# Designed miniproteins, single chains, part 23

Each design is a single chain, and the fold is of that chain. pLDDT is the mean over its residues in the fold that is shown.

## One batch from the design tools (miniprotein)

Design m779
Fold by ESMFold2-Fast:
Structure m779 (fold): chain A 57 residues (1-57)
Amino acid sequence: DALTRAVARETGLSLELAAALVDAQATPEFRAVLSELVERTGDVNEAAREARKRLGL
């Protein structure tokens, strides 16, 4: 998905490793908000910062 591709691009990891990291570190709620924001901003770091704000993390 867009989130996995953005993480792979940002970290230089393969798509498989990026998917594993997203699955391991994100709750379903956090993942949903991140996916929405990555599609909107195109920047996984900006999306993560905004997702943390929305979820009070």
Scores: mean pLDDT 70

Design m780
Fold by ESMFold2-Fast:
Structure m780 (fold): chain A 81 residues (1-81)
Amino acid sequence: SMEEIEKILEEGIKRFEEVFGDSELAEELRKMLKSKDPELQLKALKKLKEFVEGRVVADGKESPEEKEIRKAIEEKEKEIK
């Protein structure tokens, strides 16, 4: 759900700000997710997934956060098609 994705984004924002200070990216992603444009939401979800995946690449394991993002991407792709 969008509420779950927003929670993942907020958790990701806190983590990213602590490590990289990338609040600007987080604000952009939040705007896109709130736009109600399914294509912009999908683009934001894909960007969020890429960023989150970069943290786990060493182990190759999908985190619970990555799993929820992947499910949201699949649902949005079906909605757009």
Scores: mean pLDDT 67

Design m781
Fold by ESMFold2-Fast:
Parts: C-alpha cells; sequence; structure tokens
Structure m781 (fold): chain A 61 residues (1-61)
C-alpha cells in the first residue's frame, strides 16, 4: 500500500534531522514528487500519490 511507503519515507526524512514536518508541508507537491522518484525509483503516478499522502500525514501530525 502506498500509504505505508509514504509513512516510512516521512519517518526516514525527519529522523535524520534533514527535514522537519513543517519543511515537508511547505514543499511544493512537484518538489516532493521529484525527491520520492529519485529516492525510491517510483514511476510518476506512484510518486505523485506518495507525495500527496506524505503531505497529508505531515499536515495532520
Amino acid sequence: ELKKIAEEMLEKMTKSGYLTYEDIEKMSLETLEKMIKNTYGLDDKKAREVAKLIKEIAKKK
């Protein structure tokens, strides 16, 4: 499920201290999508869905 990938990626990104939840929420959807594609090798469609899920999770944190 893409939601699980989104949750795991968000945790990895924030755990390293490289990005905060606020940083992720402020990112454009396209910037986040590119980062997901480069990191996980997902196609455009999956990267977009994961990016949307990450932003939803970060916002509700």
Scores: mean pLDDT 75

Design m782
Fold by ESMFold2-Fast:
Structure m782 (fold): chain A 90 residues (1-90)
Amino acid sequence: MELYEYAYKKLKEAYEVQLEKAKKAGDLTEEDRELAEKQAKLAAEALAKAGASKEEIDELAKGIADPEKYEEVIKEIVEKLQKLKEEELE
């Protein structure tokens, strides 16, 4: 419970940094906000289920907050979630 809550909070804060930058650029849509919130929840669940450490969660959150790496980080999270789903089916 606490690990999921910690991960969700850290990831949500990191995504909010990226959304704030996108808002200043004038290109922020409602769909981008909804996607970021869904990704934060899914990533937090996956990290908690995988038994990730708080240090790993903090490192991932810092990566997400990096404005130059936003696109790469989102892609990597989606790919990791797809792999976890595949393992659960096997």
Scores: mean pLDDT 67

Design m783
Fold by ESMFold2-Fast:
Structure m783 (fold): chain A 73 residues (1-73)
Amino acid sequence: MMEELKKKAEELMKEMKERVKKIGETKSPEEAKEEISKLFFEVMKKMIEFAKEKDPELAEQLEESLKKAEEVA
């Protein structure tokens, strides 16, 4: 189960890195900041959804972190 969460995190991080690179190559710094923020929240939501069935405690911690990030943003 932990290995499945780790693999999912690695896949999401790989997709995030690829998309961040593309954003950096094609967007202005202001646009890149907005797109990267959106991407970060998208990735976090996907991770929380996956974690809910595998590790509910981790999912709750991730939801708290996402809530705090949304409050600060």
Scores: mean pLDDT 75

Design m784
Fold by ESMFold2-Fast:
Structure m784 (fold): chain A 80 residues (1-80)
Amino acid sequence: SPILEIVSFKIELVGLETLVILAKRNPNVPIETLRNEIEVIRELMEELRKKFPDDPEVQKLIERGEELIREAEELIKEQE
């Protein structure tokens, strides 16, 4: 179901957002956890782009995913 795929992506976005918040406050958040969640979000974003190219709600969710990935990558860079 298209609805279930979009809802699944929203759940994963909340997961990455939570990890980013935790990583900003806790230096012991594992870098590999952030890297793994970034890869999951990237794969889901590419699938959603292919399945729903003209859906404005999906495009906004993809933009949010890209913002969270950038924040997570900066946190990884600061620890490397």
Scores: mean pLDDT 83

Design m785
Fold by ESMFold2-Fast:
Structure m785 (fold): chain A 66 residues (1-66)
Amino acid sequence: SVETSVVKVDDPDVIASSRTITTRPETDPNAQPKTITVDSGDNTYIVSTEQLSPTTVEIRLEVRKK
């Protein structure tokens, strides 16, 4: 199953934030807890992935203004 929610963040530099919890039985060789930061134009995109269980992964996305 998949659950996606938009989270309101009380941070003046955050323009968008979302949290997705998904159940995936497939094996991803890079499915490790990690944070990726991408700087693109006027915004910074922060993606963090955390495995909550063998079949459940939480993906967080945060978009920050520069």
Scores: mean pLDDT 66

Design m786
Fold by ESMFold2-Fast:
Structure m786 (fold): chain A 94 residues (1-94)
Amino acid sequence: MEELLKRGHQQVRGIVEKMLELAESEEEKKLLEELEEASIKLAEAYLKKDEEAIKKYSQEIIEILKKLKEVSTNPELIEFAELLIKELEEYLAS
């Protein structure tokens, strides 16, 4: 169980890092900076086993990613956002 949670937060961080490399516009960069902050908070919540914080920061990440999809014109960045939204929504539904 703990290994699955650690893998989940590492997967989210890996996707965020790839998205930061793809950012071209100032709006994309700003949203990705917000995403990075939320991802750090999510990682800390996993380490502390804080279920409420995990849910809260997962939802914050989903909302940031939805905004990123609305402002981004980069197909790869949109694909990463959709992938991460799906992963987090599936996790929250479990």
Scores: mean pLDDT 76

Design m787
Fold by ESMFold2-Fast:
Structure m787 (fold): chain A 107 residues (1-107)
Amino acid sequence: MEIEKEREEVLKELEKLKADIQSDPFLTPEQRERLLEIVDKLIEAVKSKDPNEQIKLAKEALTEFQKLVEEYAKKMSDEERDRLLEIGQKLSDVANKIIEIAKKELE
């Protein structure tokens, strides 16, 4: 019951982040598409019934974000970089929450 509420809160955070990404004027269409794919992977992780799959998908999402940063960091303005880092912090926080929820289910 408490774990279900934690998942619902994480899902709401992801939906808000998805809306923020869709409306962000500092993101290119390509960056937006890739970030939305990462968010969708985290949504899939939260909705998974398998704690091991939740951990796997959350880690894959973080890896995909790291690749995005490495690919575009040198081509970005300081403002675009700061924006991407803010989004990355939120993605990392949510992914870590998903991993913590999954670990509680394995205990």
Scores: mean pLDDT 81

Design m788
Fold by ESMFold2-Fast:
Structure m788 (fold): chain A 71 residues (1-71)
Amino acid sequence: SLDDLVAQFQRDLAALIAEAKALGDQATVARLEQIRADLEKNRDNRREVIFREAAATVIGMLLFQLRKEKA
């Protein structure tokens, strides 16, 4: 269901935060924590929140991966 997809997204986000913390990438941690906070705040705007979260997560993952390879 959509709720299951949202729950999976939240788990993936938490895993990315943990990995960024392990790598000492504090800037990425801060960005991902902000995404998590925005999800909680804007739950009532589900369509926009889901869209922004998907876009921000893809961007965050690409930035995280790039920084990991450059480190």
Scores: mean pLDDT 69

Design m789
Fold by ESMFold2-Fast:
Structure m789 (fold): chain A 74 residues (1-74)
Amino acid sequence: EKYKKLVLKNIERLKKIFNMPDEQWKKWFKRLLAEEVKRRPLSEEEKNLIKYVMKTIFGLSDEEAEKLIEEAEK
């Protein structure tokens, strides 16, 4: 939990620094995830962290976050 809060705070700072709208952040993150997954499979912990970030920072539902990970793994 403490580590998750630190990660969220860092992502919020990055979002403010780059001043990108949520739709552009989602699209960029989705593309970045797809490239990373091609290099190696994501661990369960990494998938859970990604879902947590997407739900908390971007306001996605559990289903939306899961679908985004599935799309990246194709």
Scores: mean pLDDT 68

Design m790
Fold by ESMFold2-Fast:
Structure m790 (fold): chain A 72 residues (1-72)
Amino acid sequence: SAELEALKRQALEDIEATREYLAKVVDPELFAQIEPLFERAKARVEAARSKEELHAAVGELQAELRRLLAPL
């Protein structure tokens, strides 16, 4: 579906933009912890067969980043 493919492209671009930004502003030790989360999220987005799977992949990444970047 053209819609799903467009959403996947947008999600991958957003994930990469967020990764690049955090690489510049986050502590290097903390960035080492979150970098694998981005790689897993990209793999899940690429494998997504539905909008629900795509939203789940992005949502999980957002939840994990929130936990690590705002732990208190």
Scores: mean pLDDT 85

Design m791
Fold by ESMFold2-Fast:
Structure m791 (fold): chain A 68 residues (1-68)
Amino acid sequence: SKATKESLDEAIKTFEKEYKKAKKDNKEEELLEIFSLTLEDTLNVPKLKKNTTFEELIERMEEVRKKA
């Protein structure tokens, strides 16, 4: 749906911004876990693996957006 696509676009934008900040503080792994859980619970994005990379997370969000 359009609403799902808009929510994913905002989430991707927010995530990219927060990830850049987390990299400077060496907290990117912690942030990735938080976002993975948020996507699972809020947007019905299937659970990501424990060691999900930034690129894998964005790819997953884009796949859900494509199917919405």
Scores: mean pLDDT 72

Design m792
Fold by ESMFold2-Fast:
Structure m792 (fold): chain A 60 residues (1-60)
Amino acid sequence: SELEKKLKELDEEMDRINAEIDALRPQVDAGDQTALDREFDLGARLVSLAVEKVVLEKEI
């Protein structure tokens, strides 16, 4: 269904963002400001996607 496709796409995007955050960990731990800024932006996007996922899940 269309809702199942959207949920799968959201899960895949969230997984990609989590993998990118994990990959930034060594730079973040070292205090790299560019990595810290990127992690912050990625975290904000994860929150937005998590909210969208909750809304879509209520339709099932």
Scores: mean pLDDT 84

Design m793
Fold by ESMFold2-Fast:
Structure m793 (fold): chain A 65 residues (1-65)
Amino acid sequence: GASAAALEAGAKAAGAAGRAARDQGWDNTSVREAAEKGAYDGALAAGGDEAAAQDSRNLAWHGGS
């Protein structure tokens, strides 16, 4: 199951990655892809397992733009 710490780290990383992509003028699809990747990588970096990383990606996809 996903840990709260892993999901929080994923959400923070998704926000940072999405903002960086937008600041560089990337399109909306690329911004969402950056946020999704950030969420996945951030959750894993916080010690989350694959399930937590996938949950983080799904949350970022629905909230990221």
Scores: mean pLDDT 76

Design m794
Fold by ESMFold2-Fast:
Structure m794 (fold): chain A 65 residues (1-65)
Amino acid sequence: PTVTITAGKSPIVNLTTGEVFEPGETVTVEATRYSVNSDGIGQVITTEGDVLLFDARHNKIEIKE
């Protein structure tokens, strides 16, 4: 699935590359896995094996199958 995340007041962090997407920035990735834990922390694993972390409570997320 294609996952598009728009950073709200919290940044999006690519833990694999160290890239940070600041508030107002948008990232679109092809994902093999998407999850949000009970604390509202979202995690996306890309088809390239990158791990993105974001705050689902403060960021806009769109998933297209």
Scores: mean pLDDT 81

Design m795
Fold by ESMFold2-Fast:
Structure m795 (fold): chain A 73 residues (1-73)
Amino acid sequence: SLDEEIRRALAEYVALARRLLELKRQGKEPTQEEIDALSQAMLELTRLAMASDNAALLEEVGAALNELRRELD
């Protein structure tokens, strides 16, 4: 279902973002391929979310992204 695709896309995006955060904490530079993968995951999540009318799920996605953004700062 679209909802399952959105949840999977969110989980993939969060996992990639946390990997890059861990690299930064270790003083390591992410590769261009890892940066591109994160960008592609963000675009896919956005595309799927734009196709959804599930307000509760979209609120969960927004909350997860806001929490992740706070961890980046």
Scores: mean pLDDT 85

Design m796
Fold by ESMFold2-Fast:
Structure m796 (fold): chain A 107 residues (1-107)
Amino acid sequence: SAVEELLLRLLGVYDPDDPTSVGIMKVELEENPEAAEALLSLSPEEVLALARRIHQKYPWLPPRSDLEVLTVYELARLLRDAPDVLSEEERRALIEEARARAEALLA
């Protein structure tokens, strides 16, 4: 599935301590627009279920908490509407906003 492959790549790249990971995630979304649309149409519960399936199928992928999975999901949503060129400060702000949104989904 193109959606599974995109989420796999995003989960593999995401690093909250490395703002460069945000730039790589933006490129993955831009290069896979149909998969990005499909991913962002999923509910939070569907994204979590897909991430669990990905971890079972790809055991080499770093384990991700539900909060980290939903942070990646919300970050992908924010990055769709973001400009192509982002400063380090803007990338850090997007990570913080995505995490806050993910925490709200789990409350």
Scores: mean pLDDT 87

Design m797
Fold by ESMFold2-Fast:
Structure m797 (fold): chain A 80 residues (1-80)
Amino acid sequence: MKIAGITETGTAQSIKQELEKQGYEVIFIGEESVTDLKKIEDLFKDADVIIVTKSVPEELKEEIKEIGKKYNIPVIEVDK
């Protein structure tokens, strides 16, 4: 299973490491690294699920939800 996600700065790497240890393919990025939504779409389009933390700005969450709708990928908002 391929998990993609956006989280607050400084937490993406720790979440990625724990999920990869469990055998998942993981693409996690910090919100401050989101400079090009087209590149994010290309990274996330093959994911089975997209995770967004509640700390991510609402505007960015809405953009990610639109990517999920476009590719029929469930988007899950999590509280860390």
Scores: mean pLDDT 76

Design m798
Fold by ESMFold2-Fast:
Structure m798 (fold): chain A 96 residues (1-96)
Amino acid sequence: GEELRLEVEITYGMALIVLGVAKTTNLPVDDELMKKLIDKLYELGLEALKKGDKETVELVIRELEELLELLRERGASQELLDYVEEKIEELKKKLE
């Protein structure tokens, strides 16, 4: 529903802020914080699946794919990149 979509957009926005701060401070990406945000997006995707909200699931997949590309560009750990990719693949598999 509308509230679920808004929570997805807010969580994605927080991930973008974390990446922006890392870039401006020239510090590495906080893997633990980023993983928590990815986990939240994944949980919201699963909730959307349970509710039959395919559009919100597709939004979560798209935003995770965008985050994966941004994380790769910022030199995030291979462990974190693999983790995001796994979450994307799992949601796609469940969406069919």
Scores: mean pLDDT 86

Design m799
Fold by ESMFold2-Fast:
Structure m799 (fold): chain A 75 residues (1-75)
Amino acid sequence: MREIPPPEDAVEVFRPKSKEELVEAIAEFSGISKEEAREAADYYIETSGAKAEQLAVAKVRLENGEVVATIGVLS
């Protein structure tokens, strides 16, 4: 799983309470459709073995000024 970035590199962090909230967060943070976000959520749940409520979605500012969405397991 990709790690959650440090707080000073994270523009925004969201911790879902359910799989539906995870799907909505991925869609909003990544700018993709809910159907695409559902596929991503399923992939991260399967590969991590974690429940949706144990995952976090974050926006990270890169060195070039771009903002990207990332998903990580809560420690």
Scores: mean pLDDT 72

Design m800
Fold by ESMFold2-Fast:
Structure m800 (fold): chain A 77 residues (1-77)
Amino acid sequence: MEELLKRLQSVGGVGEELAERAVELLAQGASADEVAEAVGELHKKYLIEVVGMSEEVAEIHAEAIKAEVLRALREAL
């Protein structure tokens, strides 16, 4: 858990918000799939709206972070 939160916080700009969202959803009993999707979606929107990445590049980064979150949570749950 803490390792995942540190990884999310290390994501430039939005990292604290990604970690906070993950903790909030887990506290509500969300599944690993739901948490991974929410974190990936938030990260993708940040990359497009704040960083100015194209949708294609933002999707690649979002899918990578989703896979990382999903794996970590499935091992912890």
Scores: mean pLDDT 77

Design m801
Fold by ESMFold2-Fast:
Structure m801 (fold): chain A 73 residues (1-73)
Amino acid sequence: SFDEKLKELEKLLEELKKTTDLEKAKELGERITKILQEMADNQPDELKSNWDKIQALVQEASEIIAKLLKEAE
């Protein structure tokens, strides 16, 4: 269900917040992207209705990954 996918996204974000490993962060980012794609394909109206929350989560995940990429230089 959409709610189960949303909970999985939130769990992946919490794992992403705990990691300092760039490779693990990339894997978590890929998993987030796949869930978002599944939401878009299967529940587009629910995704649109919850977009503000989803966008905030994606933005936070992107910022964490970007920071880890810069720190790996």
Scores: mean pLDDT 83

Design m802
Fold by ESMFold2-Fast:
Order: C-alpha cells, then structure tokens, then sequence
Structure m802 (fold): chain A 75 residues (1-75)
C-alpha cells in the first residue's frame, strides 16, 4: 500500500539523516550538523502534515526532496 511505502521511506530517510549527521560530526563541521538537523525537523513536520491529510504521494515527494537536500549539504 502507499501507506506502507511511506513508512519504509521514512525509515530509510531516518537512516540517511543519521549517517549524514555522523559524517558531519566526524568532520568537525558543526554548521553542516545544524543544517542537517534543521532540515530533519522541517521535513518531519511537512511529512506529518501530509500524512494527517492522507496525502501519501506528497509525503513521498517531501522525503525524496529531503534526501536530495542532504546530498547538497554534504557536498
């Protein structure tokens, strides 16, 4: 189901954020750590709003965009 796809995508996203934070901390880049944490908080609020409206397609779009933004920050 689309709901299960969102659940799996959320688990993957959480791991993606955790790994990005770990790498930024290991590099001593406190600014990147802050940017990633801010993005995580913003993304979680947006996903929760989409899920409250049963908008699973929007939730998946938000998750995918967040992964791209993490990749941009980590460059």
Amino acid sequence: SKKEEVRQAMVELGKYFDEAIKKAKEAGDEQKVREIRDLANETMLKVQEALSKNDYEKALEIIEEAKKRIDEIMK
Scores: mean pLDDT 87

Design m803
Fold by ESMFold2-Fast:
Structure m803 (fold): chain A 93 residues (1-93)
Amino acid sequence: KEKLKEKLLEHIKSANDDPLAREALEIALKLVLGEMKEEEALERIKKIVEEEAKKLGRPIDKDKEAFEELVKELFKKLIEDIKNLIEKIKKKE
């Protein structure tokens, strides 16, 4: 729903000063709304995490598979949180 999307985007912007964190949450929202495929969203989240690590001068784990699993787990949590929030708003009575 358009108003729900706008409200969530404002929440994301007000809660996060980091533009990469905001972009990650926006990607998760787009996936939940069916505006983006899961494969594309996961790849974009992975790139954001890599860019954030580079910006902060943190090395990426030498085991890329372990890093990708961590990104996937984080991504699943973000999707579940957004999905649960949408359901609560719909049920709000």
Scores: mean pLDDT 69

Design m804
Fold by ESMFold2-Fast:
Order: sequence, then C-alpha cells, then structure tokens
Structure m804 (fold): chain A 64 residues (1-64)
Amino acid sequence: DAKEAAVKAAEDAGASPEVVARVREAMETGDKELANLAAAGVAAESGGEAGQRVAELMKQAGVG
C-alpha cells in the first residue's frame, strides 16, 4: 500500500514515465540514494510540493 501510494503520487503529479520508473525501482529495492534522486526528479518536473509529497510517502514505506 505505502509503496504503491508513492508511485501513484508521482504519476498523479504528472512526472515523466522515466521518473515514475525510478520511484518504483526505489520502492522495490529499498535504495535510499535512488529514492532521493527519484524525489528530486519529481520536484524538478512537477514542483517542490509534489517532490516533497513523494519523498514523504517513500519514507512512510521505509525507504529514504
């Protein structure tokens, strides 16, 4: 649920398929470094509020 919520938030924010795939990879692998890069990608494409929300959801899932 928490993992899927992070991916869905990136999709809903209008992030590119590439950035959404990075969020999904971070959730699947638990890679904190990849999670930080994915959240930064969402922020760059969809704005800082969207990036912060994705980062928070990833933290709630235990990544980042």
Scores: mean pLDDT 82

Design m805
Fold by ESMFold2-Fast:
Structure m805 (fold): chain A 88 residues (1-88)
Amino acid sequence: SEEQLKKDAEDAIKGAEAVAKELRTMAENSTDPQLAADLREAAERVEKLIEEAKKFLKEGNYQESVDKALAALLIGSVALALARSREA
């Protein structure tokens, strides 16, 4: 249903925003300049996809909003996992 897709989009955007914030925090706290740069680039990519997801959500295009938000979550989650592996 459209109502479910809208909810899924809103939930996915919220999750992606949390991931973007964590990427930014890790970048600010990193002592490795290359890791910090990689994390900032990942955060920028996630933030751009969140903006696109929010635009589609506002336009009532819930499917494309979900797709963009899930892409943001995937990219951000992979970046966080790789960064944690490098910091461990």
Scores: mean pLDDT 89

Design m806
Fold by ESMFold2-Fast:
Structure m806 (fold): chain A 86 residues (1-86)
Amino acid sequence: SMEEEQASKLAEQSAKIAKDGAKRYKEAKEKNSKGSEITGGALRALGGALTASLMAKRYPKSEKAKEGAKEAIKAAKEAGINAGEM
């Protein structure tokens, strides 16, 4: 359906946002950047992961949505991001 296609695209976009946020978080930590820059990267990564996960949950038959969620969650975990550390 068009809804599943849009959900797949949103999950893919959200995974890219999560990867970008995770990268910014890691770079900000390595450079001892301001806490606001570290927090901004982490929030972007978590927001992307949450959105992709919600799309995968809503459309469990979409392989693209499931893959997007998996990639987004992996990016956040590999960067060491969790909400309690921001």
Scores: mean pLDDT 78

Design m807
Fold by ESMFold2-Fast:
Structure m807 (fold): chain A 81 residues (1-81)
Amino acid sequence: MNTIDEVVDNLIATLESQGYLDAAARVRALKEETKDASEEEQLRRLAELLGEMAAEARARGDHSLYTLLGVALGDLRERLA
């Protein structure tokens, strides 16, 4: 299974490759903020951030970012369940 660090790094790389630099920066900042937290807390905080960013993307009409974040959030919810 991929570690939380691998999941986060893969998400950052995907966002950056598609030009979503602000979204990638927010995920990277959260990784730094939560580096000393438990894996459960890291996953919970990441799910909260992805949900917030997905709602913002939807409000802006950014369907590509909304879809990408929705897939990532779904994968995280499976890990939390």
Scores: mean pLDDT 82

Design m808
Fold by ESMFold2-Fast:
Structure m808 (fold): chain A 69 residues (1-69)
Amino acid sequence: MPVTQRAIAEEAGVSQSTVSRFLRGEELVGPEGAEKAARIVEALRRLGATREQLAALPGVDPAVVDAIF
């Protein structure tokens, strides 16, 4: 069961580009941005994603991994 940006996007109900931006450490600005960030974190929890799996994805900011786990 690979954890991919696409799988996270589908589980969170957001676009893959939104997931990519969040994982790169980009600020998702505004009230909707905060909600999307929360949905991404919840999606990772539902998928049973580990810190190691998230860190293995391309372009992920280590600070984002640390903030989630």
Scores: mean pLDDT 76

Design m809
Fold by ESMFold2-Fast:
Structure m809 (fold): chain A 83 residues (1-83)
Amino acid sequence: MKVVIEVEGLTKEQAEALGESALGFGAEKVEVYEDGSLVVEGDMSLGSALALAKEAGYLGGKVVVKSEEGEYVFENGKLVEKK
């Protein structure tokens, strides 16, 4: 399914490493910003998207996963909102 994963609160090096991991999960587009923000877009399973979100959350990042099944917000590695 089509997903967009937005991450903030990482270092640039952490965002680059996570972006490389995302390509392994089927990401079609990865954008890393100088402030450590990361945007990943691709056709992947919800499980793969959530695995990336958990990895980013473990690193202290805030993560938003946007999909056809809903929007998921993670802070400090925990799911805080589902729409």
Scores: mean pLDDT 77

Design m810
Fold by ESMFold2-Fast:
Structure m810 (fold): chain A 87 residues (1-87)
Amino acid sequence: MTVTPVLSSEEALEIAKEVLAELLKRGRVSEEQARLILEVIEEFLSTHEEVTPRELGEYLEKHVPEEYRNAARAALLEMALRMIERA
């Protein structure tokens, strides 16, 4: 698919919170991983009015420890799918 979804930072943050809560509930991420990933996402969104999954993914790769990378990528994939549905 060649279309990149673009959402407001507020919409992206709500999606991030929903996704991380669901992953935590299902035992796919730890509470520590969810908190750190959400913090990094919030930092990125605080400086951006509009967000794409690509930009968010690049920021997560730089600011999330490598040990949390798989959890961050799982969250990003779920967020990207929801962003496409809402765009």
Scores: mean pLDDT 78

Design m811
Fold by ESMFold2-Fast:
Structure m811 (fold): chain A 64 residues (1-64)
Amino acid sequence: SNADIRATVDRMAAAGQSIGDIIRRLAAQGYSSQQIGYGLARYIGSGRISVADFRAMMAAQAAA
């Protein structure tokens, strides 16, 4: 569920994982870009990562 992905992101961030590592791990687990974006929405909204940076990271992940 969307609540589960948010909890998973929060746990990964609390463990010291970078946003790039979180994106890579969630993509490896089969989560879509939309689901990853939902999980990271509060970090984008808080300014920890910009919308432009998030888009660039998702594009890089899709190209890999």
Scores: mean pLDDT 77

Design m812
Fold by ESMFold2-Fast:
Structure m812 (fold): chain A 88 residues (1-88)
Amino acid sequence: MLREEWEREAREELRKQMEKAGVKEEEVPEEKIEEAIRQGVAARAYAMLPAEEQEEVEKRGAEISESGDKEKAEELIEEIIERAEALA
């Protein structure tokens, strides 16, 4: 439900950003487009979390970013989305 709406909104937002930047979808690897949509969904999910949880995931995100572990980053994104869906 919410995940599908966030995906639609993130995809539309990305399309508008690309158009404004003069970038065509064919110029961007599909994998990077999927990553950008996933990040947009995560941002929307994060905004629904209570302040305490937002602080927790921000700290975890910073640690993951410092380590460069992409798999942990994806796990955190899924956790954020799942938590936000549970709140809805």
Scores: mean pLDDT 78

Design m813
Fold by ESMFold2-Fast:
Structure m813 (fold): chain A 130 residues (1-130)
Amino acid sequence: AAVDAALERFKSLMEEVIEKLKDKAGEAIEQGKRDAEASPVGGATLADEYLKEAKENPEKAPQYAGRLAAISKVLAEKGLEDPENRRLYARQAVEAARKASEVLKMIPEYKPLGEELDAAARDLEAAVDA
């Protein structure tokens, strides 16, 4: 299976995650998207910061999950647009998604969604490493 096909499936799941979080984290999702679009490397760095902040502020977990999901989706989209750097962007998308999954699992109603995201991240990583 081509990495591009894996990225397309992954992007579709990230769109579902974002849609489910939109009512609770719409502004945070837009902020995460803009940050990752401005700087893909900066987006990956921010993902580490957002995971740390979510653990320190559990009441804001939906907002941080939204930011992380948006960052992961933008990185996946950049991987689809840039064949030369596709594997690098896909790997960064996987890392952001794993962090989003960890934050989603902190929210009881989104634990199943976090598990689905872990599975999708694993599938994308397997495609990248093949």
Scores: mean pLDDT 84

Design m814
Fold by ESMFold2-Fast:
Structure m814 (fold): chain A 76 residues (1-76)
Amino acid sequence: KRAELERLAKEVVEVSGELLKVLAKKDPQRAKEVGQRVAEQAREVAALIQAGDYDGAIKKLQELLEELKAELEEAK
């Protein structure tokens, strides 16, 4: 479970980084909005971890990763 949490967190960082890089060139305003959303979701994940809810943190990261991957496909 901890290993899965670390893997998901790494993937979120990688995918969000690629998405922000693509959007920064095409739509800087949307890049800012995506960055703010990722930061907000990261705070929620941190709160779940502090509460000992690792399953909730994993689920939140999975949802965020799926959203970011879909947006990256849209952004090309």
Scores: mean pLDDT 81

